Designed miniproteins, single chains. Designs and how they scored, part 72

Each design is a single chain, and the fold is of that chain. pLDDT is the mean over its residues in the fold that is shown.

## One batch from the design tools (miniprotein)

Design m2649
Fold by ESMFold2-Fast:
Order: sequence, then structure tokens, then C-alpha cells
Structure m2649 (fold): chain A 73 residues (1-73)
Amino acid sequence: SADAALATAARLAGISREQAREIAERAAEYLKQGNGKEAGRVALEALRRLAPDAPDETLTKAAAGIVTAAGQL
């Protein structure tokens, strides 16, 4: 489910589920346009701003989870 994917991504990045959902909603707009590349970029950039101390590898995995959740919205 989208909620499970968002919960996992939020834990990985050290952000709230609410923050993860807001990022997913923004990513979903790009997915609706067929632009998965931009959806991933927007999610990763938002995570880097919210969790600047997290490793890039962790944020990349969290961004992928958020994009997966966005596809289920």
C-alpha cells in the first residue's frame, strides 16, 4: 500500500510520514504526466533539503520508495 511505502521511506530518511506524503503528492503530478525521471528528481531533492545529514545512498532508496507510493496515489 502507499501508506506502507511512505512509512518505510520516512523511517529511512528520518522524516515524518506527513513530509513523505507531501513529497509523494508532488511526485505523483509528474507521474501523471508520464515523467518518472522528474518524479524521482523532485523526491530526491526534497529529501536532501529535509534530511541534509542522511547519506545520499539512503536518500536515493527513500526517494524510490516515495515514487512507488506516488504511483499508488
Scores: mean pLDDT 85

Design m2650
Fold by ESMFold2-Fast:
Structure m2650 (fold): chain A 59 residues (1-59)
Amino acid sequence: GPALSEEEREEAARKARESVLAAGGSEDTAQAVYDAVLAAKSALEADKRGARVAIEAGV
């Protein structure tokens, strides 16, 4: 997908973190997902990174 702007990347990371917490994930998992998504270079990469960390943490 297209490259994310800094603001879009931060918003995606924030939404991913909120989703993990809403699903009953730990704060540590939420932080890991936030960091993984924030480091992504594209929307697709952000989605894959966030999903991977959440799955590995059992959420």
Scores: mean pLDDT 72

Design m2651
Fold by ESMFold2-Fast:
Structure m2651 (fold): chain A 65 residues (1-65)
Amino acid sequence: MSPTERFLEALRAVATPEEQAIIDRVLEKLRESRKTGKPTVLTPEDQEAVLRLSELAYRRDAAAA
């Protein structure tokens, strides 16, 4: 399992249902990329979601500390 897949699976545990759907879609694309040997094609929505999830992680850490 790649570090990215592991990170996304960990993030999924604390994600909302909407975020989980996006994470599952990205994970599926990563698995397909590994199967075909071609680069993973992410949509603008996937890229935006990753940025948003990173921001939420920072905010949750700040609230806990």
Scores: mean pLDDT 70

Design m2652
Fold by ESMFold2-Fast:
Structure m2652 (fold): chain A 85 residues (1-85)
Amino acid sequence: MIKEIEELWQKKKKEDIEEALKKALELLEDEIEKKAAEARAKGLWALYEGDKETAKEYALKYAELARELGLDELAAAAEKKAEEL
């Protein structure tokens, strides 16, 4: 579920992000939720690389996927984070 994915993304290292993505994909059955998890992971990897532009791109992609899932509040939060980058 998307809320559980967001909690997994509190990892501090790239290796922890890869583990979190693997665990999220094992819990998710919906293709849109899987795409959202992948977008979230790619955005975090970009932040750890210092690539703010790529991080913004994936944050917005995550927001679009969250809206497709009916999670408008989560989408708005992701868009706000993209604006802060």
Scores: mean pLDDT 72

Design m2653
Fold by ESMFold2-Fast:
Structure m2653 (fold): chain A 79 residues (1-79)
Amino acid sequence: MSPEEAYELGYELAKTRLLSLSLEEAEKAAKEIIEQAEKAIEYAKTDESLSEEEKKAAIAFAEGAKKGAKEAVEELKKK
């Protein structure tokens, strides 16, 4: 999986999940997704067992998930 594919996957999965929820539920789930994503980024950066490509993909997926979660909450606020 390329970093670009990983980002898109993370983005779409997070956004799709949260858009099916109420605003209150989505805000709660988004906070959890963002916290888990930040933790995953930190571990990927320091994990010497991962290849450079694996690190980039893991970071991209987590960044995509953060973006998707934030955008879903903003879209629900406009509703």
Scores: mean pLDDT 83

Design m2654
Fold by ESMFold2-Fast:
Structure m2654 (fold): chain A 86 residues (1-86)
Amino acid sequence: MAAEIERLIAEGTEQGRAQGEAYVEAHKDELSPEAAALAVEAAELAGRALALAKAAALTGDAELEAEARELYARAKELGAEVERLA
């Protein structure tokens, strides 16, 4: 179970990063370098948060649920910063 959770989190983080990078590539002419970096970080944190939320749902682990909420909140903050810089 623990190894499966670690794999799920790693996959979610990687998927989020890839989505963020794809977004930056699509919007290269619209984003500053600072906004681009924050967009990738926000997407990566969102991916990790989603993976942790899925793990929490599968295990009933309140600590994983709390961690997912914290990371999702941070991803939202960074997303707001990207919008402010755009």
Scores: mean pLDDT 82

Design m2655
Fold by ESMFold2-Fast:
Formats: structure tokens, C-alpha cells, sequence
Structure m2655 (fold): chain A 60 residues (1-60)
């Protein structure tokens, strides 16, 4: 359905916006520390996966 595709787009766009915001916050928290930046990247990846799962559940 076109409605399903539109809803997916809205959820993805919102997720991308939230992830972008989180990435900025995590980079600020890392303060240029390579190890903390690595941890921030891992957390961002985990959060991205959680968002993808949530979108899949919402559209199921």
C-alpha cells in the first residue's frame, strides 16, 4: 500500500534525524578521545539497529 510506504518514509526520516542528533551528542561526550569515539560509534550502531527493529515492528 502507498500508505505503508509513506509511513515507512516518515519513520525512517525521523529515525535519521534522531540518530544524527545522538551522534552529535556522543561526539561531544567523547571530547576527541579515540577510545570514547569508538564506544560512541558502537552505541550509535546499536541504536540504529534498535530503531530499524522498531520500524519493522511498527509496520508489521
Amino acid sequence: ERELEERRRELVERANRELSRLAKELQKEAGGDPEKERQAQERLTQESQAVAARIREELA
Scores: mean pLDDT 77

Design m2656
Fold by ESMFold2-Fast:
Structure m2656 (fold): chain A 68 residues (1-68)
Amino acid sequence: SKQDIMDKIVSETAARLRRLADEGASEEELQKVAEEAVKRIREETGDEELVETAQRSLDKVLETLRSR
């Protein structure tokens, strides 16, 4: 389903963002990774609500990493 595609990309991207942050990646690099994931969800699903849900989820991950 489109939901499964979004869930998989978000989960894999969240794990990647955490690893990159632990390795000292810049905020710019983390933002680019999140933006590419959202782009991929848009291309694969074409569902604007899923794109918005993914954007919010990844923004929360980025906020959590910045707050440490």
Scores: mean pLDDT 85

Design m2657
Fold by ESMFold2-Fast:
Structure m2657 (fold): chain A 72 residues (1-72)
Amino acid sequence: MIDELIEKLKSEDPEEQVEAARKLAEYLKQTGDPELFEKVREALLEAMKSKDPEVQQAARDALIAGEEALKK
């Protein structure tokens, strides 16, 4: 469920945030859904402000994946 992934992305556990960002990137790549991308984009941008560099990287990669999927 996408809402659960967004909730995990907003959690205080860096491991859960990384997992959620990577799963969201997978859904964005598979669907190319602009509505889904707009819904998760704000949460991914907030995750990029994380103090954990792995969380920052995973969120950035998910944003790139979403943007690239929408170009197809």
Scores: mean pLDDT 80

Design m2659
Fold by ESMFold2-Fast:
Structure m2659 (fold): chain A 96 residues (1-96)
Amino acid sequence: MKKEIEERKKKAEELYQKGLDALSQGNYDEAIKYFEEAIKLDPDNLNAYIFLGIAYEKSGDKEKALEYYQKALEIARKNGDEETIKFLEKRIEELK
């Protein structure tokens, strides 16, 4: 339903913003939680996957960072986002 989709996307955006706030404060575990909840509600949010990868990398979880950067790369390729593709390919190469 249209209204249900709009409500889910609004909730996803609120969670994504909370994740960004937590990340900016160095609260990486809190940022991870918010970004994971955001992508459950809006699984096509490219930026949420990228920042989830960054949050895992900052928390020291290299394997999880690689997983989410690879998921973000798949979405970026679907979107034809060439600059984001190059960014993610470089980041993935540096983490292997």
Scores: mean pLDDT 85

Design m2660
Fold by ESMFold2-Fast:
Structure m2660 (fold): chain A 69 residues (1-69)
Amino acid sequence: MSSEKKKKEEQDKLLREAIIHLRKARVFREQGKEEEAKKELEKAEEYYRKLSPESQRRFDEYRDIIEYG
């Protein structure tokens, strides 16, 4: 059985990757690179789908800030 530490590490890693790709998408979008931005968004969504519901809620908060800010 995986320890609570292992679960936290896995979730933190997935959440971090999802956020990184979201931030990259925003940067590309600010530069007018729409295709690169879409590519990064697709990667962010892939990581998002692997998150627990609790981690998805946290990601949704960051997504709103990044996409609209």
Scores: mean pLDDT 77

Design m2661
Fold by ESMFold2-Fast:
Structure m2661 (fold): chain A 70 residues (1-70)
Amino acid sequence: SEEEAREEILRKARETARRLVALGVPYDTGIKVVEELARELGKKYGLSDEQIDEVIEEARRIVREEVAAA
């Protein structure tokens, strides 16, 4: 479902963000990687462009949180 797809994307975004932070990847590079991941998974799961934009926005917030927590 749409909800399951969104939850899976956000879960993967957080796991990826944590890994990038642990590896010392710069914030600007990390945000771009996570945005691309969210966009590609959104397309794969059949989300609309509007839903993809929403999940990318959420993924940006996740990167911000993980950087602040490190």
Scores: mean pLDDT 85

Design m2663
Fold by ESMFold2-Fast:
Structure m2663 (fold): chain A 95 residues (1-95)
Amino acid sequence: SEEAKKLYEKGLNLLQEGKYEEAAEYFKEAIKLDPNNAQAWYNLGLALLKLGKYEEAAEYFEKAIKLDPNNLVARRNLAEAYEKLGDYKKAEEIR
C-alpha cells in the first residue's frame, strides 16, 4: 500500500540519521500493513542490531531471510547477531 511505502521510507530516513529507535517503530508499522516486505524486516533487524538488541535483531533477520533467501547481507548480519549472543555454532551454520 502507499501508506506502508511511506512508513517504510520514513524508517529508512531515520535509519540514515542514526535514529534507530524511531526507525524501528516506523518499520514495525510498515510491516503491520505489508508483512511480505522483506526489506522492512531486514532494516528493522538492522536498527535493533545497532541498538544492541541482538535477540530481537536475529528474529527479524530470520524473517527477512525466509522471505528473501538471497539476501546475503541479512545472513551476514544474522551471523553477527548470533556471535553477539555467544551462539558461535549458529553463526557458523548461517555463513
Scores: mean pLDDT 90

Design m2665
Fold by ESMFold2-Fast:
Structure m2665 (fold): chain A 56 residues (1-56)
Amino acid sequence: MKEELEKKIEELRKRLAEVDAQLAASTDPVTQGRLRRERAHLEYEIDKLEEELKKL
């Protein structure tokens, strides 16, 4: 169970890293707005899974 949650968190972090890289490279406000929404959603999911890990 713990390792399965960690695996899921790593997959989400991998996606988050891609979004972060695009945000760091982007100066276009429209693109930044879309990426920020994606980032917030990914961070929310990661945080939720990390809380589940802490409860174990």
Scores: mean pLDDT 82

Design m2666
Fold by ESMFold2-Fast:
Structure m2666 (fold): chain A 58 residues (1-58)
Amino acid sequence: ISDETIRRLALAAEDAGASSEEVQRMVELLRRGAPLEEALSTLSPEAREAVEEVWKEL
């Protein structure tokens, strides 16, 4: 997964109300090559939906 993709997903999570700690945790997991599902497990349902929406557009 590219740094550009990770940045786009991080912005989507932040816009949906995720805390900076939640966003950092998601970014760390994605950079380590964790599955998207595992990275999204750190987020609220609302932030997860926002990130999934952006992911579908990529």
Scores: mean pLDDT 82

Design m2667
Fold by ESMFold2-Fast:
Structure m2667 (fold): chain A 87 residues (1-87)
Amino acid sequence: MEAERQAKIEQAKAHADEAEAIARYVMRNKEKLSLEELKELVRRIQDHTGQAAKLAREAGLSPETLQALNRASDALAEAQGALIERS
């Protein structure tokens, strides 16, 4: 169903948006965040990235699902980099 596929694409994009929002918060506040707070934020980005990947697989390969996956993956990598710097 096209409507079901489109809903999954929009959900994958929403998870990517949330991952990016959390990553931006991490990057803006990384000097003020405790190591435990930073680990929890990275875990939340991982959860959103995992959901985006699952939804993208279910929706099928498209430029939109690839874009959402790349955005979520980039957000995770950025936040993980901040965690490594603080460790």
Scores: mean pLDDT 87

Design m2668
Fold by ESMFold2-Fast:
Structure m2668 (fold): chain A 99 residues (1-99)
Amino acid sequence: SSEETGQRVLAALEEDRRRLAEAADWLIARGEQVGEDLRKAEAEYQELAERGKELAKLYNMTGKEEDKKAHLAAAERTVEADKKLRELAAEVRALVEAA
């Protein structure tokens, strides 16, 4: 009975350890995924910002309506990319606070 109680306590501690390991693995995997998404979003933002500068310069040289439309469309895409980047950065902060 005393030995059975000891075995039951040990089994409960082993189960608790397993659950903690599973929670840690899940948090690491989610952190890696969000980190990758953040790096991709940063790269996309940089490309859009550079393209936006080129299109703004083109419009300033030509004054054409077509070039104005392209410049404004690029500006809108850059704003959307900035929003995505900020959302992903907030997720990274939340994961760090949870760890």
Scores: mean pLDDT 80

Design m2669
Fold by ESMFold2-Fast:
Structure m2669 (fold): chain A 63 residues (1-63)
Amino acid sequence: SLDTGAALARMMSPELPREVVDYMVALVRAGERDAEAIGERATREFGVPLDLAVALARMLLSL
């Protein structure tokens, strides 16, 4: 499930804070399907690296 995937993502991406992962999961649940858009929003809100945010978004969308 997406909840299990989020927990795994937090464990595998220690460079990204839990709040960032939770924010991106919420966007996917709200119907966002563009990994680049999700990553850009996470970068704007939290200042995380765009490439890492987009990579995580792609992984979450594949679940």
Scores: mean pLDDT 76

Design m2670
Fold by ESMFold2-Fast:
Structure m2670 (fold): chain A 97 residues (1-97)
Amino acid sequence: PSEEQIEADVHLALAEIYIALARLGLKRGEDPEVVLETIKKAIEHLERALKAGARPEDVKRVADAVSKIVDEAYEQGADPELVEELKKRVEEIRKAA
């Protein structure tokens, strides 16, 4: 694989790790704002994966997982304004993929 493909794979993996950490935080009753910061890191890595040329199907799959965990954080009392901002970033990623 090319360096760009390795970079895309690494950032996809990191995005999935941060999604798993956010899910664990929600299960443990962490502050929803702390969970949103973890989700934001997942989104940043997903954006970097897309820029590095990650496969559209992989980007969309991870974007779906991010959208779901953002909704779960909202249900636990996360700031609606921050939730909406993150949802918009995820939709921009989907459109670019």
Scores: mean pLDDT 88

Design m2671
Fold by ESMFold2-Fast:
Structure m2671 (fold): chain A 68 residues (1-68)
Amino acid sequence: MSSLLESLPEEVRERVLELIERLAEDPSDQKAVDELFALVARHGGRRAAELLAEAGRLAKSLGVQPPK
């Protein structure tokens, strides 16, 4: 996992890790994908694009297609 996730607030990072765990357990959980991208977009600030790209790569690695 990229150090970019460690730049997120602790609460957001914890939620992101929880969503990643859910996606590893259920790759078809589109709600988890949507929430992951929403959290990164809301809290990523200037790094939002990089964080979204990283989340997209992770989702793809878990067999889930990221949303637009």
Scores: mean pLDDT 66

Design m2672
Fold by ESMFold2-Fast:
Structure m2672 (fold): chain A 58 residues (1-58)
Amino acid sequence: MKEELLKEAEKFLEKAREYREKAEELRKEGKELEAEIEEGMAALLEGIAELLRRKAEE
């Protein structure tokens, strides 16, 4: 169970990195609001990953 939670957390972190990369590309295009939305999605996924890591410590 603990290793499965840690693997799930890593998958959420990988998705968060993809969203941050998308946000960087959107900023290069001058789409600041859309970039902020993608960064918000990344922050939410990072939060979920942290919760999963905390759950794995039980």
Scores: mean pLDDT 84

Design m2673
Fold by ESMFold2-Fast:
Structure m2673 (fold): chain A 92 residues (1-92)
Amino acid sequence: MEKLIEEILREVERRVREVADAGGSPEEMISAAVEVVASRMDELSEEELEELLRGVIEILVEIAEKYGFDVEEVRELAERAARQLLRLYRAR
């Protein structure tokens, strides 16, 4: 579902930007993205979730770069969160 992934990615970008604009930490940015994905991931296949998670990582990295955060730290945190979400999805 290309349209559904795009919709979720837009919601992630909006939520993460709101956290960054409010002076939130990298951990708070990742938490906001995780909340959005976790609320919607039951609508997705495993392959669609993997595609969504790749897009979420790139959004988090792009916003981190724009706001002057450590891009490598944010990527590592995002990749760790993505692995945890995939494990939760597979445990369903």
Scores: mean pLDDT 86

Design m2674
Fold by ESMFold2-Fast:
Structure m2674 (fold): chain A 92 residues (1-92)
Amino acid sequence: SHSLAEQLAEMLAWLVKRGAVIEVKRDGDTLTITVSGLSTTEATALTLSLIGLELDGLEVEVSLSGNTVKITLRGLSESEIQLILDAIQAAR
């Protein structure tokens, strides 16, 4: 899960650098990330990448609505949550 959190953090940072808008909500160890400002191709690619991370064991739920991707993460450690938040912030 630690390595998968790093992969997710890298993907999100790349999208921010590409002009995506990311909103983050935290509730305990549940992290909800809403990614908007994506093209249809980018939204589809992100969704498929997240399904890949789920198959690899990341506790992630993904929903696609138009070009907006909602990511719900569970079971992350404090260090994994902080890594994701820091990566998003550093890419802005």
Scores: mean pLDDT 83

Design m2675
Fold by ESMFold2-Fast:
Structure m2675 (fold): chain A 130 residues (1-130)
Amino acid sequence: SKADEAEKLFLEGVEYYKNGDYEKAIEKYEEALKLEPNDWLAWLNLGNVYYKQGKYEKAIEYYEKALELQPNDWRAWLNLGNVYYKQGKYEKAKEYYKKALELQPNNEEAKKNLKEIEKKLAEEAAKAAA
């Protein structure tokens, strides 16, 4: 079926991603999305490939697309936080990590990164007050 073809392409994309072949991973995820455009996991994984390539604007675009389809996906919120953290946009990163923790309160990565950001923001505030 069309769904079986989309799943096969998605899984091929996952395998290319695991092997570091990001161009082939993108190709397979895009082919899967042509068959099943509402597959939020394929949009999420496409964002992950662009994040690995350091293409943060594209990563944000595809994570936001995943969240349009599945706003309760804590992984997309966490990964948006990670992108903004990499860009030094700590207030935005904090907002997205908090959203991830609302959906998954025991997420250790989000807790750790939020704590590090709160420390950085406190240090910036202390310097501004000096």
Scores: mean pLDDT 90

Design m2676
Fold by ESMFold2-Fast:
Structure m2676 (fold): chain A 99 residues (1-99)
Amino acid sequence: LSPKMKVEIALSLARMAFSIAKLSGVLSEEDAEEIEKLLDEASKALDAGNYKEALELAIKAMELLKEAAKKIPDKKESEELIKLAELVKENLEKVLEEL
């Protein structure tokens, strides 16, 4: 895969993780807005060809998603979302290393 395709796929996975959390209604409005803002900035960086910046912003978004997930009262739902955010973050970090 081209570097651009690898970054696009990795950002899509980050967006998917956030969408799962947002649609489940488990995020506070403030946490959701901050994560979405970082992902929007990541998309802008990707469009500009700034692949490293796009990945770093998406990694930060996943870190915030993980912290937001810790606040979820349901332990199973919290643990599942933390694990999802961590897996997506690991993939983003791997793509960044391969650039």
Scores: mean pLDDT 89

Design m2677
Fold by ESMFold2-Fast:
Structure m2677 (fold): chain A 72 residues (1-72)
Amino acid sequence: PLSEEELEGEINLALAYMMLSLMKKYGAEPELAERAKELIRKAAEAGVISEEEAKELLEEIEELMREQEEAE
């Protein structure tokens, strides 16, 4: 059974993945990207993903944000 903290972490991770998918299709709006990064950090703090996995996801978001800026 998951603890309450672990359950919240899993929910935050699922939301972050959904946001990443949307950003890949439609562009990385800064507000959406920052929210996704916060959710990933919370999931890592809850122990539902490794620090390495969190770093990879955060780097992917930063890359998408950079692509959005370059499109301007």
Scores: mean pLDDT 79

Design m2678
Fold by ESMFold2-Fast:
Structure m2678 (fold): chain A 118 residues (1-118)
Amino acid sequence: SLKEKILEAIEEIIRLLEELIERLRDVDPESAAELEAIRRYLEALKKEIESLSAEEAKERFLQFLGGLIEALTGMAERLRETNPEAAALVLETAKRIVELGKKVFPDDPRIEEMEKAL
């Protein structure tokens, strides 16, 4: 079902964020802490989505993705001068997250807008 695809995408995003957190923990602990807060929010969102209708789950998921991509692009911009390798890792993670959203909602204009931001 659509809702199952959303929940599977959320689980994959959590894994990508956990990988990014581990890679940034010793390099930029402030960014790692921000990502950990986002990961905790996403765990809560996953539980919320399990109780929502498919249409409500779609809206909550796409709203979250938009905010996440904005947060990751902002993080990459801050890191670009001081740690360009960390900035590249953040942007690569953001691209993978958008690809996950596109697999669930290939024709949604919000996904296209996220792709253009990267």
Scores: mean pLDDT 89

Design m2679
Fold by ESMFold2-Fast:
Formats: sequence, structure tokens, C-alpha cells
Structure m2679 (fold): chain A 61 residues (1-61)
Amino acid sequence: MEEERRRLEEIRRESERVAEEATPAIEKGLEIAKELGNYSGVSVEQLKKAMAVGREAARLA
């Protein structure tokens, strides 16, 4: 029992690590898009809000 719970905890920790590693890449992508696109219709702030809503929806699913 203890061993199995330890295994699940480790898997959860690894999943969180992967998510943390992906976050910087996403943020860098948004920053590059802002510089290249000089956004004429969509702001980086609006994109970040859309991502936050998507993440919250995924968490509730």
C-alpha cells in the first residue's frame, strides 16, 4: 500500500515537472509572437487570458 502510494506521488510529481518545463516554452513563444507580429488585433494579455481559461477548463474536465 505505502509503496503504491509512493509510486502515484512520484508520477504526480513528474507530471508537475513536465508542466513546469512546458510553461517557459509557451511564454517564450508568446513573447516572440509579440515582437514579430507587433499585434495589430490581439494582445499578449488576451492570449494569456485565453490560455488561463483553457487550463481551468481542462482542470474541471
Scores: mean pLDDT 63

Design m2680
Fold by ESMFold2-Fast:
Structure m2680 (fold): chain A 83 residues (1-83)
Amino acid sequence: DKAKKEFEENKKKAEEEFRKAVEAKAAGDYETAIEHLKKAAEYLKKAIEAWAKITGDKELAEKYKEELEKWAEEQIAALKAAA
């Protein structure tokens, strides 16, 4: 269950970073929100890679990583526009 542990650990870290990003955004600290959002996306990519090891579906994992990167870029752009 090495891949399962990697998935759970990276998922938990991503959730913690997302929580920090939401808290920073609520406080009007957009720079800190962007930093934590970037970290959350990085941990989610690692979780997707671990998920691919569990399922064997490398093609679907690459698609999910691409969709995640696009989503994260759009969210960061919105936060930058908000000042």
Scores: mean pLDDT 86

Design m2681
Fold by ESMFold2-Fast:
Structure m2681 (fold): chain A 57 residues (1-57)
Amino acid sequence: MREKIVEELVKRGKEAIDAGRPVFEVVREVAEEGARAGLSPEEITRVAKRIMDYADS
């Protein structure tokens, strides 16, 4: 299901941020993976937003 892919990508993005990776690089990688997995632009934007919000915390 798409919602499961969204949650998995957010989790991986947060783990990458916790590991000290640059937020722009993490967001780019997650967007590429999401597009390849068939997520819509809106779904990809939501994933990116959640990762960016986490990095800003």
Scores: mean pLDDT 82

Design m2682
Fold by ESMFold2-Fast:
Structure m2682 (fold): chain A 56 residues (1-56)
Amino acid sequence: MITYSIAEAELLKPENEELRKKYGITKEQIENGDLVKPGETPLDVRRKLEEAIKEL
């Protein structure tokens, strides 16, 4: 279950594009937690999101 949160909304802002790139997260993965890159799992995406949120 993926919940859209205030922290995720902050990561979607253009000013945080470099932060998203640093952790290898796309805007679409923040909006849809089931969207994964080849060799990646939804749990990997969630962990990357949490690390990026810690840098906010």
Scores: mean pLDDT 72

Design m2683
Fold by ESMFold2-Fast:
Formats: sequence, C-alpha cells, structure tokens
Structure m2683 (fold): chain A 60 residues (1-60)
Amino acid sequence: SLDWRSLTPEQVRALLDAMVEAFNEAVKEAKEKGLSVIEMWKLAAERFTERERELLAQLA
C-alpha cells in the first residue's frame, strides 16, 4: 500500500495544501457548533486522515 512517505515533494505539497483547507473547514465548523479546542482538533485530525486517503487513492 502507498503511504505519504513514498510521495514526491510536489505530492507532499499538494497533501499539505489539502490539509490546510481541511483545517480551515474544521475551525469554521467548530466555531459554528460552539465546540471546544480539543473537539476542533479531533475534527481536524479526522479530516486530515480523509485527505491523506483521498490523495493516496488518486495515486494508486
């Protein structure tokens, strides 16, 4: 299976860009729902996992 360590520097930058967008979405949702900082980070972590899976699936 592919993992992020096998990615090129260009692909890693694309992953980081996607994770920045996911983080911004998590912050927006957390503010809208009145979530704690810890709950916001949990939401961000779930979105980061999803973005990594999406990128690796695209490369497979």
Scores: mean pLDDT 80

Design m2684
Fold by ESMFold2-Fast:
Structure m2684 (fold): chain A 93 residues (1-93)
Amino acid sequence: MDKELAEEYIKKGEEYLKKKEYKKAAEYYVEAAVHYLIAGDLEKAAEALEKAAEALSKVNPEGAAELYKAVAEIYEKLGDKEKAEKYRELAEK
């Protein structure tokens, strides 16, 4: 249920990203991440937040940094220290 909703939100985010509506794209990607988290899919939640952070970085670097911190925390919980470090660095830039 939540996984199917998350996939729909990813598709909407991609549509807004193509239109260069970066804030709306990021909002849809964040909604996708929330539904992936509810479904227990931490890896896909992190991927959705990565897309949100990348889109948001074009219009709101501070908001993007907060999303990169969230991505790093999820990868740390998954035991992927290399990805966690990468996204912590992106949050500090």
Scores: mean pLDDT 86

